# Designs tried in a protein design run: designed miniproteins, single chains, continued (4). Part 100

Each design is a single chain, and the fold is of that chain. pLDDT is the mean over its residues in the fold that is shown.

## One batch from the design tools (miniprotein)

Design m15685
Fold by ESMFold2-Fast:
Structure m15685 (fold): chain A 69 residues (1-69)
Amino acid sequence: SMSLEERIKKLKKEAEELEKKLPPEVAEKFRKVLEEEIERQKAGITSVDDATNEKYKPLAEEIEKILAE
């Protein structure tokens, strides 16, 4: 099993690779969401609830649309 520190490190690495493919304005929004998710995981919240999914859904759809181009 992966430690919390290893999970955060992996998440940051995957995020850095994704940011390279996004426009600056979308990358900024993504960084904010990533920072919020890291803080949630540090607080021991590892599950994603419906409210969190709904909050991040517009950004996820925007990123998916960009990557589909």
Scores: mean pLDDT 71

Design m15686
Fold by ESMFold2-Fast:
Structure m15686 (fold): chain A 88 residues (1-88)
Amino acid sequence: MVREAAERADEAAERVKAAKTDEEAAKAAEEAGKAVEEAREALPEEEDAIEGTGAAIRAIGGGTEARLAAEKKGFKKAVEAALKAGVG
């Protein structure tokens, strides 16, 4: 269910906000990406909205810890905005 997957993604986003290191942020973003992928499979009808959110999260966290380090200042807000764009 999208709501359940979105909730997991939101929890991962909170872990990113609390992350003290880039590695913690990377793990949280990876979990958020997985949750969004589950939402995409659950609601293919909403694919466009879910895909947008998933792409944003993966671009920030799923690609590399180097990207997370570079965008760390805005990273958590970007993930939160992506989640709202895809599921709001």
Scores: mean pLDDT 54

Design m15687
Fold by ESMFold2-Fast:
Structure m15687 (fold): chain A 68 residues (1-68)
Amino acid sequence: SEEAERSKKVNELQLEIRRYLRENRDVSVEQARAYLDEVIKKNNLSPVEKKMLERSLESTLEWIQKEK
């Protein structure tokens, strides 16, 4: 279904964001949020999907901060 296809896409984007942040640990929170905004805009995400990606960004940034 289209809904299942969208869910799969959101999961793939969440993994992409987590990978980006882990590979680019020196990015600022502002730069990380700018990257997220580009991903959201490029993929025309709904408000619910946007919140899912925002949570992935926040959790990954917290993880990276604790590793420093």
Scores: mean pLDDT 81

Design m15688
Fold by ESMFold2-Fast:
Structure m15688 (fold): chain A 58 residues (1-58)
Amino acid sequence: LEERLRRLTEEAERDPSDIMTLASMTMVAMEAYIRGDEELARRALEAATEAARRAGLT
């Protein structure tokens, strides 16, 4: 999950208008939370929020 989050963050930086990338980041946060990895879940949510802000979705 952590490596997937990193790749999605890079993808969001290359194409900030891709809503599917933002959705995938949110899915990583949910999966991390279900697995009990609260630290990764919080990082994924922060990354998704930052990506949404760059895309003008806030």
Scores: mean pLDDT 76

Design m15689
Fold by ESMFold2-Fast:
Structure m15689 (fold): chain A 61 residues (1-61)
Amino acid sequence: SQEELDALQAQINALRQQLAALQEKAMATGTVSPEDAAQQQALIAQLVALQAQLDAVQAAL
C-alpha cells in the first residue's frame, strides 16, 4: 500500500541520516570507536532489509 511505501521510505531516510552523522563524526575526529563501527554495520544491515521490503511492496502494487 502507499502507506507502507511512505513508512518504509521514512525509515530509510532516518537511517541514512544516522549513517551520515556517524561519517561526519569519523571525519571530524579522525577515528571510529568500536561502538560507532558496530552501529554503522547495524544501520547498513537495516537499510538493506528495508530496501528489500520496499522493493517487495512496490512489486505487489
Scores: mean pLDDT 84

Design m15690
Fold by ESMFold2-Fast:
Structure m15690 (fold): chain A 102 residues (1-102)
Amino acid sequence: ATVTQSPTSITANVGETITLTVTFTPDKSGTYEVKLYKIDMETGKIELVDSKTVEVQAGETVTVSFNVTITEPGTYKFYGTVIDKETHKVVATSEPTTVTVN
């Protein structure tokens, strides 16, 4: 599978809601879980933000959007992970979106 996440970078204010989009194309038809993780760049803490389940056909491109509200100033990286729910295997992980919160 291939996966991309957009935007690549964004600046936000505390309390602002941003939309992050994960786009992927699976090699196999099935049910996939798309998980969005957040890394606090100051502390190194990784946390699961949200997850969505989609049914997708092999070779079809699917887009999943996440709304994230940021409550503390800092620099964060968000990355999407695509998991095959039948095999429980990670099939793709995106390059991260860098979010700067003032």
Scores: mean pLDDT 84

Design m15691
Fold by ESMFold2-Fast:
Order: C-alpha cells, then structure tokens, then sequence
Structure m15691 (fold): chain A 55 residues (1-55)
C-alpha cells in the first residue's frame, strides 16, 4: 500500500510535470501542493481529471 502510494505519486508527478511545462497555472498548483504525499496524489489526480475533461 505505501509502496503503491509512492509509485502512484511519482507517476502522477511525472505526468503533471509534463503538463506544467506548457501550462503555467498547473505549474503554480503543483508547486503549492507538494507538502504532503497523500495530498500531492489527490491533487495530481484532480489535475489529470481536469486535463482529461478539456480533451
């Protein structure tokens, strides 16, 4: 579970980091959300969901 959380956090962080290269708003949100691993995962999932909705 903890290892799975870490894997998911890293995967989400990489995906969001790629999006943040072209989206300054996402970049600012990522910078603010990296205080807690669980919060970072939840926030990353929220951003990915929003990006998918825009497609």
Amino acid sequence: SKAEKNRRAIELARKIAEIAKTDPEVREKVAGAMFDLDEAIEFGEEILREVEEKK
Scores: mean pLDDT 70

Design m15692
Fold by ESMFold2-Fast:
Structure m15692 (fold): chain A 75 residues (1-75)
Amino acid sequence: EKEEEDYIVKLNEKAAEVARRMLAAPSDAEQDRILDEAETEYLKEAKNEEQKKLVKSIFKQVRLALADTRARRAA
């Protein structure tokens, strides 16, 4: 299905871009902003509730991992 294929392609492209921006971010605040913007864009492109739940779950896990990394770095 064209819409499904287009959505998957967009997700992969955005995921790669978000990862690069996160890696290049100069501060924790900028990383949080990048994640917020990416989550918002992914949610806008989600076509059904399953996709929205998947997006929210992924970003929740990323935020938890990031918080854990920051806690270890601060210690």
Scores: mean pLDDT 74

Design m15693
Fold by ESMFold2-Fast:
Structure m15693 (fold): chain A 65 residues (1-65)
Amino acid sequence: MEEEVLKAIEALREAGVDPETIERIVQRFVELLKQGKSPLEALREALREAGVPDEVMEKAIELFE
């Protein structure tokens, strides 16, 4: 789980997502997990809310799965 999160963060950084936005995505992801969403749903929603492009989102999800 931790390793998978780090790989997803690296993919976002490589795609040009700024560190502040990545921090918000991680924080929102943790919040959604606490609300009972699955890791995949939480990640997808956090990325979508942050305005991450669909191509970048799918790559991050692929690395997390």
Scores: mean pLDDT 76

Design m15694
Fold by ESMFold2-Fast:
Structure m15694 (fold): chain A 62 residues (1-62)
Amino acid sequence: KELVEKAEEALKNEDYEKAAELLEEALKESGKVTPKEYLLLAEAYRKLGKKKKAAEYNEKAR
């Protein structure tokens, strides 16, 4: 998915706000979500200091 690729690029560039935004959009589009996408979103929120959101998405990946 193009949005997931852009989100990974944003994570590489340490643009965690952009990565979280793109991953949230990817989750909304097709309804098909992999554990990897939840883990990427959890990482982005953790880097942003949003510990509760990071824990929420990490739990969804299990």
Scores: mean pLDDT 77

Design m15695
Fold by ESMFold2-Fast:
Structure m15695 (fold): chain A 58 residues (1-58)
Amino acid sequence: GEVEKRALEALAKLYAEYGESILDWSDEELRKRLREMGLSEEEIEKALELREKLKSLL
C-alpha cells in the first residue's frame, strides 16, 4: 500500500546515505530521522516494523 511504499522508500534513502548502521539505530533515532524526512506517524511505525523484519532476515 501507499504507507508501505513511503516507509520502504524512506528506509532505502537512509540506507543509501548511512548503510547497514541504520539497522543498529535505536527506535528513537530512526523515528527522529524519518520525522525529519517528512513521514507521518503511521509511515514511521510501518518503517520501524519493516526494519525489524529486515533485521530478522539477516
Scores: mean pLDDT 86

Design m15696
Fold by ESMFold2-Fast:
Structure m15696 (fold): chain A 65 residues (1-65)
Amino acid sequence: MEEIRERLKQLLEEYRKAKEDPSVTPEEVRRIGNRLAVAISEAYKKDPELAKEIQKEVGKLNKYL
């Protein structure tokens, strides 16, 4: 369970940094976002509360960045 939490937080931060950095290509941002989405989907099976929290943070990034 803890390993899933650390991985999701790492992927979320990677996605946030990619969206904030204009030198990162749209293709790379999409690739990182897809990896995060897959990880969130898998996390729903083991820790749905954590998955929902990370998904809400992704929603904020997509709305404001």
Scores: mean pLDDT 78

Design m15697
Fold by ESMFold2-Fast:
Structure m15697 (fold): chain A 64 residues (1-64)
Amino acid sequence: MSEEQKKKLEEFLKEEEARLVREYLANPSLTNEELRARFEARTREFMRSLGLSEEEIDAFLATL
């Protein structure tokens, strides 16, 4: 992963965590499993938009 891709991903992750907190506050019936699934799905889609391979995406998500 390039420095530019890493910087964009780090910024995305901060915004996504803030977004998930707002979504939970708006709908506290959301489970941890649903929030995690949203986070992983959105992160995967964003990483694909950066041109990262499925292998790089899977390796990164496995660290979460």
Scores: mean pLDDT 83

Design m15698
Fold by ESMFold2-Fast:
Structure m15698 (fold): chain A 55 residues (1-55)
Amino acid sequence: SLERRRELIFEEASKTVEAIGAVARSLAEDREKGLEEARKYNEEAQRLAEEAKRV
């Protein structure tokens, strides 16, 4: 019975650690998407600046 109680506690602790990991991964993904979007806007700004030189 003590062994079973330890297993249940370990399972709950494991689920909590997994949940924390999922949040950390979600935040990392959001950051990467933000950086990619900023890169696209910078490329568009450079393209527009180059077009302005030709007018």
Scores: mean pLDDT 83

Design m15699
Fold by ESMFold2-Fast:
Structure m15699 (fold): chain A 65 residues (1-65)
Amino acid sequence: SEEAQKYYDEGVKLMREGKYEEAIKAFEKAIEVDPNLSKAYTNLASIYYALGEEEKADEYVKKIK
């Protein structure tokens, strides 16, 4: 989906800027539009792992297809 890709690209930019809360919201919008967008789950897992939220990161890893 082009809409899901747009939210994903926004999340990547926010993540590069260190705006992790905003990046999480952008990736959540991407998976809301396209629940099979594996790369959005990968980036959500990476952010939560970087924040020390290992259990939350593992939940997103399990959703990667």
Scores: mean pLDDT 85

Design m15700
Fold by ESMFold2-Fast:
Structure m15700 (fold): chain A 90 residues (1-90)
Amino acid sequence: AAEELERVFEEALKLPLEEQLARISPKLRELVEKAFKELNLSEEEQQELLALAVALDEAVRKGLISEEEALQRLEDVIEAIKKKREIGIP
């Protein structure tokens, strides 16, 4: 379960951003695209956020979490990134 999601995350990190975006559900993609637009994320932050979204999408497909839980977890990470940028950590 968790080990499978970690593997999916690591595999996603190897993919181009466009391919990662294509893998996730429209709701997760919209949330990621909004974060890219509003937060001016570094390339590393974009890659990590997108890889997480891919792993969360896979978790939903496997029935490990609900779509609502996946969206909430992704929003929590986006808020954490936003807070780090606010305090000057890239």
Scores: mean pLDDT 76

Design m15701
Fold by ESMFold2-Fast:
Structure m15701 (fold): chain A 56 residues (1-56)
Amino acid sequence: ELSQLSPEWIRLAEATLDALDAAKARGEPSFAPPAIPDNVTHDELARAVRLLLERR
């Protein structure tokens, strides 16, 4: 559940989704996702993004 994740990781996941939405709204032919910081695990960020997508 989202409530089990840290606020920082949730914000990073939200920023990733916002960037994706903005790129689609601009009609860009390609989209480059934000880089994942080395102090954040790929698994935890992926989980946060997945939970946010399920709520949209």
Scores: mean pLDDT 63

Design m15702
Fold by ESMFold2-Fast:
Formats: structure tokens, sequence, C-alpha cells
Structure m15702 (fold): chain A 83 residues (1-83)
């Protein structure tokens, strides 16, 4: 299913993030985000946006990171990781 595909992309992205492969993690997170938005999974969308914020921080792009964190909080205001 599309949901299973998005979850797999999110988990692969997390794996590359832990390896310090931030560009690859970003690509996988962007693919997962597209699917979560397409299917209307707001929880999945907020999680991916939070993870994209962390990737942009590690890439030295704090303004872009803040943008993704704010977007995640608008979708899920109780998301502690995006605060």
Amino acid sequence: SKLEEAKKLLEEGKKYFKQGKYEKAKELYEEALKIFREIGDKKGEAEVLTNLGEVYEKMGLPEEAEKYKKEALKIDPNNEKAR
C-alpha cells in the first residue's frame, strides 16, 4: 500500500540519517512526505517534517530547519520533537 511505502521510505531515511548520509536521508524523507500528503496521513506528514528539520540542521541550514519544524507544529501542535 501507499502507507507501507511511505513508512518504508521514512525508516530508510532514518537509517541513512544515523549513518551521517544527510543528502540521502533528505531524498527519502521528501519522497515519504509526498506520499503522506497524498494520502492525507497528518501524523506521518508531521513526523517526516520533523525529521527533515533535523536533516537541515545537520546540513548547516538552520533557517530551512526552522521552517520544517514550524510546519510540523502547525499540523501536530503536541509534537514535542518539533518544539
Scores: mean pLDDT 86

Design m15703
Fold by ESMFold2-Fast:
Structure m15703 (fold): chain A 70 residues (1-70)
Amino acid sequence: MPALSPEELGEWVKEQLLKAGASEEEAERAGRETVEAARRLVAEGKEHQQPAVATGIVLRGIGDLLEREL
């Protein structure tokens, strides 16, 4: 598969959270957190860990949304 850039991973995370019902602000924060984490992974030569970290951020964001809607 073509490697996703840190920015593309951030946009993917933002899109997943928006689909889950997050506000634009929450989705934007999660996207920025993903970009920062992905850039650190690239700098450390751990690019292969980017999808797992991005997925973890999405799951945490969804969990926070569920807590706030109930």
Scores: mean pLDDT 76

Design m15704
Fold by ESMFold2-Fast:
Structure m15704 (fold): chain A 59 residues (1-59)
Amino acid sequence: SRVLELLRQMDQAIANGDLETARRLADELADLFGVGNPVARRFFRGLLYKMLDGAVKAK
């Protein structure tokens, strides 16, 4: 699944502290649900911030 591949890459980017790559991957994930779709963009950026918060709290 392309979605699972991108999510795995986003998790790895967060683990590496590469927030620029993580943000780009979140936007690429959103584009799978419609290029320029603001609902998808908001959702996946929100997911990115939740994953980042979780990673910080776990470490």
Scores: mean pLDDT 79

Design m15705
Fold by ESMFold2-Fast:
Structure m15705 (fold): chain A 55 residues (1-55)
Amino acid sequence: SAEEMARIEALNREVAAEVARYRQEHPDWSREELVAWALERTRKGLAEIDAELAA
């Protein structure tokens, strides 16, 4: 749906901003750790969107 797509796009923007911020705050973090964090953040966000749209 258009609503679902809009929320997914918003989530993608939020994750990208958080990744950029974490890279600046923690330049010593490995790429693997940052990618793993981003994937978990995205998965959780998608589950929250699904739950909200189901209500």
Scores: mean pLDDT 82

Design m15706
Fold by ESMFold2-Fast:
Structure m15706 (fold): chain A 68 residues (1-68)
Amino acid sequence: MYIPDGKLSVEESLIVGLIAKGKSQREIGEELGLSQAAVSKRIKEIMKKLGLKNREELVEFAKEKGLI
């Protein structure tokens, strides 16, 4: 598995933190002023960027980086 730097933008960090807190894609979109579809796309790109396979790995990453 290859993770170039594991670094997230401010927007990506907020999305990951909200996912780790159990927020749905719709709730995240409403909180950040994004559509549910945009949030879904961002989550997929974040997972691809970090080399993560599922939501559980994304939550673990958020905890390890102090995003929650």
Scores: mean pLDDT 75

Design m15707
Fold by ESMFold2-Fast:
Structure m15707 (fold): chain A 88 residues (1-88)
Amino acid sequence: SEEEALNYEKAANLYEKLGKYEEAAKAYEKAGKIYEKLGKYHEAGLAYEKAASLYEKIGNKEEATKAYKKAVDAYTKDALELIKKALE
């Protein structure tokens, strides 16, 4: 549900303000997964990108790399959907 994704983003924002960067990153990843399931690939990409930046901030390079790859995949799906719509 979109409301669930928005709630995770709100939680992530609060965690980030509290300096809880790992919890914030995980909350953004959960939001990203929900946006993907809803076909909201642009919002998914943004959420994964925020998660990746937070993982970088805490030095977790492995999780940052995974999150960036998910963001790239989501943005690619968004671009492909826009191209498909233009060709219809």
Scores: mean pLDDT 87

Design m15708
Fold by ESMFold2-Fast:
Structure m15708 (fold): chain A 55 residues (1-55)
Amino acid sequence: SMADIYNLVAEVLKQNPNASEEEKLELIRKKLEEAGYSEKEIELAVTFARAELKA
């Protein structure tokens, strides 16, 4: 679900506070791929995470 994606994104960001923006986004992409999410879901999640990092 989108809530599961959001929680995964939030957890990666929380556990990797010293990583660069690009490193965080790569980690999010990899975790979502490993969890079996589609390319469209991954792109949406990465876009969401990028917005969160700039807020």
Scores: mean pLDDT 80

Design m15709
Fold by ESMFold2-Fast:
Structure m15709 (fold): chain A 61 residues (1-61)
Amino acid sequence: SQRLEARQAANRAVSEAIEENKDLPFTEQLKVGLEKAAEELSKDPRFAEMSEQLRRALEEL
């Protein structure tokens, strides 16, 4: 289903971002991963609101 595909893409993006930024503090790794997840989720219109919520949460960290 389209929803599962979007979630799988977001999960993959988070994992890849964390792998690429292992030299950063853990909190920075999480920020990069979540920002990438928000980008992938925004590609599906049904997840646009969720991606916006993720971006707002990241600014508060």
Scores: mean pLDDT 71

Design m15710
Fold by ESMFold2-Fast:
Structure m15710 (fold): chain A 99 residues (1-99)
Amino acid sequence: SKEEELKQALEGAIYAAENALKAVRDGNVREASIYLTAALLYASIARDLSTDPEVKELIDKAIEELKKAGQALDNGDYDTSIEELEKAIEYLKKALEKV
């Protein structure tokens, strides 16, 4: 179902974002960038699958935080990247709870 596809996309985004967070903490910038790209892809799929405005708003907030995390990572601001990744994960988990 479209609901199961949405859940899978959100779970994929959460998994990728959590691995990006771990990679940033480990100082593995390349791995963090790969997982961040995957998290953005899964979050974008989830957004397109979502019909609930509240779920869509939470996913949009997560995408914004993932983009901020990527910019911080590119600038060598690892503390900011960690904070934005944690916020993105929270928004994605809130979206998943509503599906």
Scores: mean pLDDT 93

Design m15711
Fold by ESMFold2-Fast:
Structure m15711 (fold): chain A 55 residues (1-55)
Amino acid sequence: GALSEEEREKALEGAITLLREGWPEEVVVEMLMREGGLSREEAEEIVERAKEILA
């Protein structure tokens, strides 16, 4: 599915925060799906983008 720009921005900010706190990538994906209502594909794309920003 397609995320709105606002939903994508909030999910990205959350993923960056969780990765900085030392959460494993798989746990961050699960949290975005469970709490953000994202699909696995959407959550994985957001986490990939967050990793690029943090690199």
Scores: mean pLDDT 81

Design m15712
Fold by ESMFold2-Fast:
Structure m15712 (fold): chain A 55 residues (1-55)
Amino acid sequence: SKEEEIKRLEEGLKKSEEALKELEKYRDTPDGAVQVRAAEAEVKRTKEELKKLKG
């Protein structure tokens, strides 16, 4: 179960990082800046969760 949780979070992290990479193109626009900040927060939260699970 722990290994399955880690796999799920790693897949989610990949998707979040890909989304962030695409959104970086729009960082200098008002709408893009908001989306980039949200994506950065999501990546950070997922990395912290993975760190806790991997202990």
Scores: mean pLDDT 82

Design m15713
Fold by ESMFold2-Fast:
Parts: C-alpha cells; structure tokens; sequence
Structure m15713 (fold): chain A 59 residues (1-59)
C-alpha cells in the first residue's frame, strides 16, 4: 500500500545518500558498503525463497 511506497522511496534516498558518503571516506564507506551488501544479499535470498515457494505451491 501507501506505506510500502513510502518505505521504498525512503530506502532509495538512503541508498543514494550512502553512495555519496562512500565516495568521501574509504574506511567509513567500506563499512557502509558492507552493510548495504548484506541487506542486498538478504533481499536476493527472500526473492529466491519466494520463487521456490511459488513453484512448490502447485495445485
């Protein structure tokens, strides 16, 4: 719903700000990138899990 849309916009703004911050300091940017990479990996696992669950939920 509308909450999901606002959350997606906030996540995109945070990711864009994170990319800018990563360009300024090597050490701080590295830690931020590591956390973002972990979140992206979890999102990919959730997508794969949903796809597999869809395939297993056959009539």
Amino acid sequence: GEKARKAAEAARAAAEAGDGAASRTSMYGHLQAAKLSKDEEAAKEAEEGARLAGERATP
Scores: mean pLDDT 61

Design m15714
Fold by ESMFold2-Fast:
Structure m15714 (fold): chain A 108 residues (1-108)
Amino acid sequence: MKEEISRKIAEAQARVRELLPHLTPSEKALALRIGTRAAVKAIPNAVSGGAPEVEPDPDTKLTPEARELARAIAEVVIYGQFLAAGITDKEEIEKYLKEADKILEEML
């Protein structure tokens, strides 16, 4: 369901836009790096294209808002990568979203 995945991407992007005004530039950068890293680690190698090159900032603490931004970014990346790979199975994508959440909890 290509349209449904596009809608999920738009919903995750809307969450990003809602959170952005409440965060510092450093918190935004950390959330982007962590969210992207968690998404790439959760996705199978055949879909992911490899690990993210950007390292998290060690001196920036994750606020609840930065944590939610990281989750929203991970959702955008996961849905985007699966859509690009032609994979539209909701259950399969949800499995990798849950894995990304687990990885995010370990990073937080």
Scores: mean pLDDT 70

Design m15715
Fold by ESMFold2-Fast:
Order: sequence, then structure tokens, then C-alpha cells
Structure m15715 (fold): chain A 56 residues (1-56)
Amino acid sequence: GPEEARKYAEDAGVRAAALGGDPEKAGALGQQGSEAANKGDTEKALEYAKQALEVG
């Protein structure tokens, strides 16, 4: 649901930072995913989470 998507997006940003990629970009994408999830857009939230992991 939206709450789980929000948590995954936030965690994705943190994990991407830990992996040594671009933590600033990853954090911004994770936050955008969190906001999308809060608006009920679970699909968009997961896309942002995936992008955060790819840049991290």
C-alpha cells in the first residue's frame, strides 16, 4: 500500500547512499517517491525508488 511504498522509497535513498553512488540524487529521488506514495501513486513511488537505487 502507500505506506509501504513510502517506506521503501525512503529506504532506497538510504541504501543507495550506502552503496557509494550519488547520495544527493538518490536522496532526492527517494523523497519524490515518498511524496508520490503519500498522494496514493504507488506505481510512481516505486519508479522513483528504482531510480534512486540505480544512481546510488
Scores: mean pLDDT 72

Design m15716
Fold by ESMFold2-Fast:
Structure m15716 (fold): chain A 55 residues (1-55)
Amino acid sequence: MSKLELLDAAIKYAEEAGNKELAAALRALKEEVAANPETSLNEVLARAQEIYDKI
């Protein structure tokens, strides 16, 4: 699974769980990763964790 596919799956999971705030934050992260496709998977996971910790 690519890093964008992983983020899409996480966004869908958050939406299905009714967590709109998390889904919106993950969409913003996806846009940033799409703009910087060389971002490593570890960096994407670290940033997703930061979003989770803030919410």
Scores: mean pLDDT 78

Design m15717
Fold by ESMFold2-Fast:
Structure m15717 (fold): chain A 100 residues (1-100)
Amino acid sequence: SAEEEREKRIIEEVKKMIEETLEKIEKEKDETKKVALLEIMMGSIEFIALMLKRFGKEELAKKILELAIETLKKVLDKLDEKTKALAEEKIKEFEELIKE
């Protein structure tokens, strides 16, 4: 259906955002800039999820939050100390949002 195609497109755009941001973080040398990139990405994903919930698309919101959690968990051990700490904090926040 047209709605299923829109949902798939939103998921693919979120995946692309995560992949592009993680690539930028890997190439960045300044830990403060890595942290800022992660904060901007996670804030954007949270905003999208909250907007989707507002429009009654709670399952899609849950899927994008779960996607962010799963992807971050896979790369967690490759992140620098401060970036890893922020990622762990954001994973917990997103897990809480999913339970609500």
Scores: mean pLDDT 87

Design m15718
Fold by ESMFold2-Fast:
Structure m15718 (fold): chain A 95 residues (1-95)
Amino acid sequence: METAREAGELAARAGTLAAKHAETREQLSKGIAGALQGAGGVFLAEVLKDAETGGRTAAQGGENAYEAGKDVSEEAARLGEEAIRLGRRAAEEAA
Protein backbone atom coordinates (compact mmCIF):
# COMPACT_ATOMS: atom_id res chain seq x y z
CA MET A 1 0.00 0.00 0.00
CA GLU A 2 2.68 2.54 0.94
CA THR A 3 4.73 1.71 -2.18
CA ALA A 4 1.71 2.36 -4.40
CA ARG A 5 1.14 5.72 -2.70
CA GLU A 6 4.78 6.74 -3.17
CA ALA A 7 4.63 5.76 -6.85
CA GLY A 8 1.48 7.86 -7.26
CA GLU A 9 3.16 10.86 -5.66
CA LEU A 10 6.14 10.50 -7.98
CA ALA A 11 3.82 10.30 -11.00
CA ALA A 12 1.99 13.44 -9.83
CA ARG A 13 5.28 15.31 -9.51
CA ALA A 14 6.44 14.21 -12.96
CA GLY A 15 3.10 15.26 -14.43
CA THR A 16 3.24 18.63 -12.70
CA LEU A 17 6.74 19.24 -14.03
CA ALA A 18 5.70 18.32 -17.58
CA ALA A 19 2.59 20.51 -17.37
CA LYS A 20 4.58 23.44 -15.97
CA HIS A 21 7.09 23.29 -18.82
CA ALA A 22 4.35 22.90 -21.42
CA GLU A 23 2.44 25.85 -19.94
CA THR A 24 5.59 28.03 -19.79
CA ARG A 25 6.45 27.25 -23.41
CA GLU A 26 2.92 28.01 -24.65
CA GLN A 27 2.73 31.20 -22.56
CA LEU A 28 6.14 32.36 -23.84
CA SER A 29 5.25 31.64 -27.48
CA LYS A 30 1.95 33.50 -27.16
CA GLY A 31 3.67 36.42 -25.46
CA ILE A 32 6.25 36.75 -28.22
CA ALA A 33 3.61 36.46 -30.97
CA GLY A 34 1.41 39.02 -29.23
CA ALA A 35 4.33 41.42 -28.85
CA LEU A 36 5.18 41.15 -32.55
CA GLN A 37 1.57 41.75 -33.60
CA GLY A 38 1.15 44.58 -31.09
CA ALA A 39 4.28 46.35 -32.34
CA GLY A 40 2.54 46.98 -35.65
CA GLY A 41 1.73 44.16 -38.04
CA VAL A 42 2.02 46.39 -41.11
CA PHE A 43 5.53 47.56 -40.20
CA LEU A 44 6.74 44.06 -39.31
CA ALA A 45 5.16 42.55 -42.44
CA GLU A 46 6.94 45.15 -44.60
CA VAL A 47 10.31 44.41 -42.97
CA LEU A 48 9.87 40.64 -43.21
CA LYS A 49 8.75 40.87 -46.85
CA ASP A 50 11.98 42.51 -47.96
CA ALA A 51 14.51 40.88 -45.64
CA GLU A 52 15.28 37.21 -46.21
CA THR A 53 17.44 37.51 -43.10
CA GLY A 54 14.35 38.30 -41.03
CA GLY A 55 12.62 35.12 -42.13
CA ARG A 56 15.70 32.99 -41.53
CA THR A 57 16.20 34.47 -38.06
CA ALA A 58 12.58 33.71 -37.14
CA ALA A 59 12.92 30.11 -38.39
CA GLN A 60 16.13 29.62 -36.40
CA GLY A 61 14.47 30.97 -33.27
CA GLY A 62 11.60 28.53 -33.70
CA GLU A 63 14.03 25.63 -34.16
CA ASN A 64 15.93 26.55 -30.99
CA ALA A 65 12.69 26.80 -29.00
CA TYR A 66 11.55 23.40 -30.32
CA GLU A 67 14.88 21.77 -29.48
CA ALA A 68 14.88 23.14 -25.92
CA GLY A 69 11.24 22.22 -25.38
CA LYS A 70 11.70 18.73 -26.83
CA ASP A 71 14.50 17.85 -24.40
CA VAL A 72 12.54 19.02 -21.36
CA SER A 73 9.29 17.43 -22.53
CA GLU A 74 10.98 14.11 -23.41
CA GLU A 75 12.63 13.72 -20.00
CA ALA A 76 9.44 14.71 -18.16
CA ALA A 77 7.43 12.21 -20.24
CA ARG A 78 9.98 9.49 -19.51
CA LEU A 79 9.78 10.10 -15.76
CA GLY A 80 5.99 10.04 -15.93
CA GLU A 81 5.94 6.73 -17.80
CA GLU A 82 8.37 5.14 -15.34
CA ALA A 83 6.32 6.33 -12.37
CA ILE A 84 3.15 4.84 -13.90
CA ARG A 85 4.91 1.52 -14.49
CA LEU A 86 6.17 1.45 -10.90
CA GLY A 87 2.70 2.26 -9.62
CA ARG A 88 1.12 -0.57 -11.61
CA ARG A 89 3.72 -3.03 -10.33
CA ALA A 90 3.12 -1.97 -6.72
CA ALA A 91 -0.64 -2.41 -7.16
CA GLU A 92 -0.13 -5.89 -8.64
CA GLU A 93 2.18 -6.84 -5.75
CA ALA A 94 -0.48 -5.73 -3.25
CA ALA A 95 -3.09 -7.93 -4.94
Scores: mean pLDDT 47

Design m15719
Fold by ESMFold2-Fast:
Structure m15719 (fold): chain A 76 residues (1-76)
Amino acid sequence: MAELVSKETRPVTVKGHPATLHVFVYRLPDGNYLAVAVVTDADGTVLGMGTAVDKDPEKAAKEAEKKALANAEKTL
């Protein structure tokens, strides 16, 4: 079953607005990693989300982050 292997939270800025980026990485039974990234504003409202799957957990996390930030920019 998928299990959480890492969780990170850090401040980011999207189009000059302060936001928080949350990244969760899960190990999948097939040896791949699923990363889920969520960008929230100061009130905790979701501005953008992104997901990615890769054999490398770092690459999965970076692709999910990129998608979440791009989606947050479209919302603002």
Scores: mean pLDDT 83

Design m15720
Fold by ESMFold2-Fast:
Parts: structure tokens; sequence; C-alpha cells
Structure m15720 (fold): chain A 82 residues (1-82)
């Protein structure tokens, strides 16, 4: 389940908090669960560790769009396109 996947990723992050891939994956799981604010938090951590991950910028924009924050969604979508 998505919740079990999140729990595995949380354990991985506890062992290696600098894993941009694990933070990104956790954000994606929370996005699929409809927990958009938590997904944003995890994607922001992934981007802080690996700012060259353009896909993370794209899904962060999607998460903001799901929350109705169209201005931030447009900002992050522009960063993904750069």
Amino acid sequence: SLEEEAKKLEKRIAEDPDSAEAWYALGSVYLELGKYEEAIEYYEKAIALDPDNRRAWEVLAEAYEKLGDLEKAAEYRAKAAA
C-alpha cells in the first residue's frame, strides 16, 4: 500500500536524511495519498538536496496547484522549464 511505502521511506530517511531520492519518493507517495501540504514539504527537502532534479520542481508545482496556490504553481513550473 502507499502507506506501507511511506513507512519504508521514512525508515530510509531516518538512516540517511541526505537522500534526495528518498525525500522525492516520499513526496510522491504523499501526493498520491492526497496529502498535498506534506508532499510539498518533502519535495522542498528533495530540491534543497538536489536542485537539478527538474521533475521534483514539476511535481511541486502540481502539489501547489492541487492546494489552489496557482501563483506558486506557476513559479515552480517556470523553474522546472528552465
Scores: mean pLDDT 85

Design m15721
Fold by ESMFold2-Fast:
Structure m15721 (fold): chain A 59 residues (1-59)
Amino acid sequence: SEMAEKGNLLGALGVVLAGQGRLDEAREKFLEAIRLLEEAGDYEGAKKVREAAERYGVL
């Protein structure tokens, strides 16, 4: 689904931003990614994004 595709891309962008120390921007992308993945029914994808956000301390 387009929502799941966008969610996965935003999750990946969140990881890149967090790796660059852009933690506020990373947090915004992770939260949007989680919302889109949950709306798409991709609960496993949403869980992986939450775990990434927690690893970077931005959740």
Scores: mean pLDDT 89

Design m15722
Fold by ESMFold2-Fast:
Structure m15722 (fold): chain A 71 residues (1-71)
Amino acid sequence: MKELFLEAIKKANLEQAFLITVASVLYDLGEYDEAIEVLEYAREQAEKDGNTELSKLIKEAIEEVRRKKAE
């Protein structure tokens, strides 16, 4: 999970890297719904920028947060 955030940050611009970092902190605090909200916004921005690789990594991170919330 945290490795997914780091991988996404490496593929992100500064703005998107900040959003992913915020989502990672929210995840560590157990704020899963807020983490998903921030990640969905970051994914939307990545899609608008044509960054398909980043968009895919963020989607995988969202799915992992949803699984963790269900536990």
Scores: mean pLDDT 83

Design m15723
Fold by ESMFold2-Fast:
Structure m15723 (fold): chain A 87 residues (1-87)
Amino acid sequence: SQADQYIQQGITYYSQKNYDDAINYFNQSLSIDPNNSVAQTNLGDVYYNQGQYDTAIQYYQQSLSIDPNNTGAQQNLDIAQQNRSNS
């Protein structure tokens, strides 16, 4: 789908450390599918890598509110919470 293509573009920019473009593409995906837990998780990952742990936690929680069985989002939430506590 177009939403999935935007997620792949966002992942590409994220891997290049182009966080502004990554965020833009993940938001484009959410504009098509607001209940896309994968896009929410990827936004969490971008903010986590920028050291913005509180923002990352919010996106992971949003992802889990949509898909409670998303084991990747749960694991990343746990890691972000641990790193926030160590800061």
Scores: mean pLDDT 87

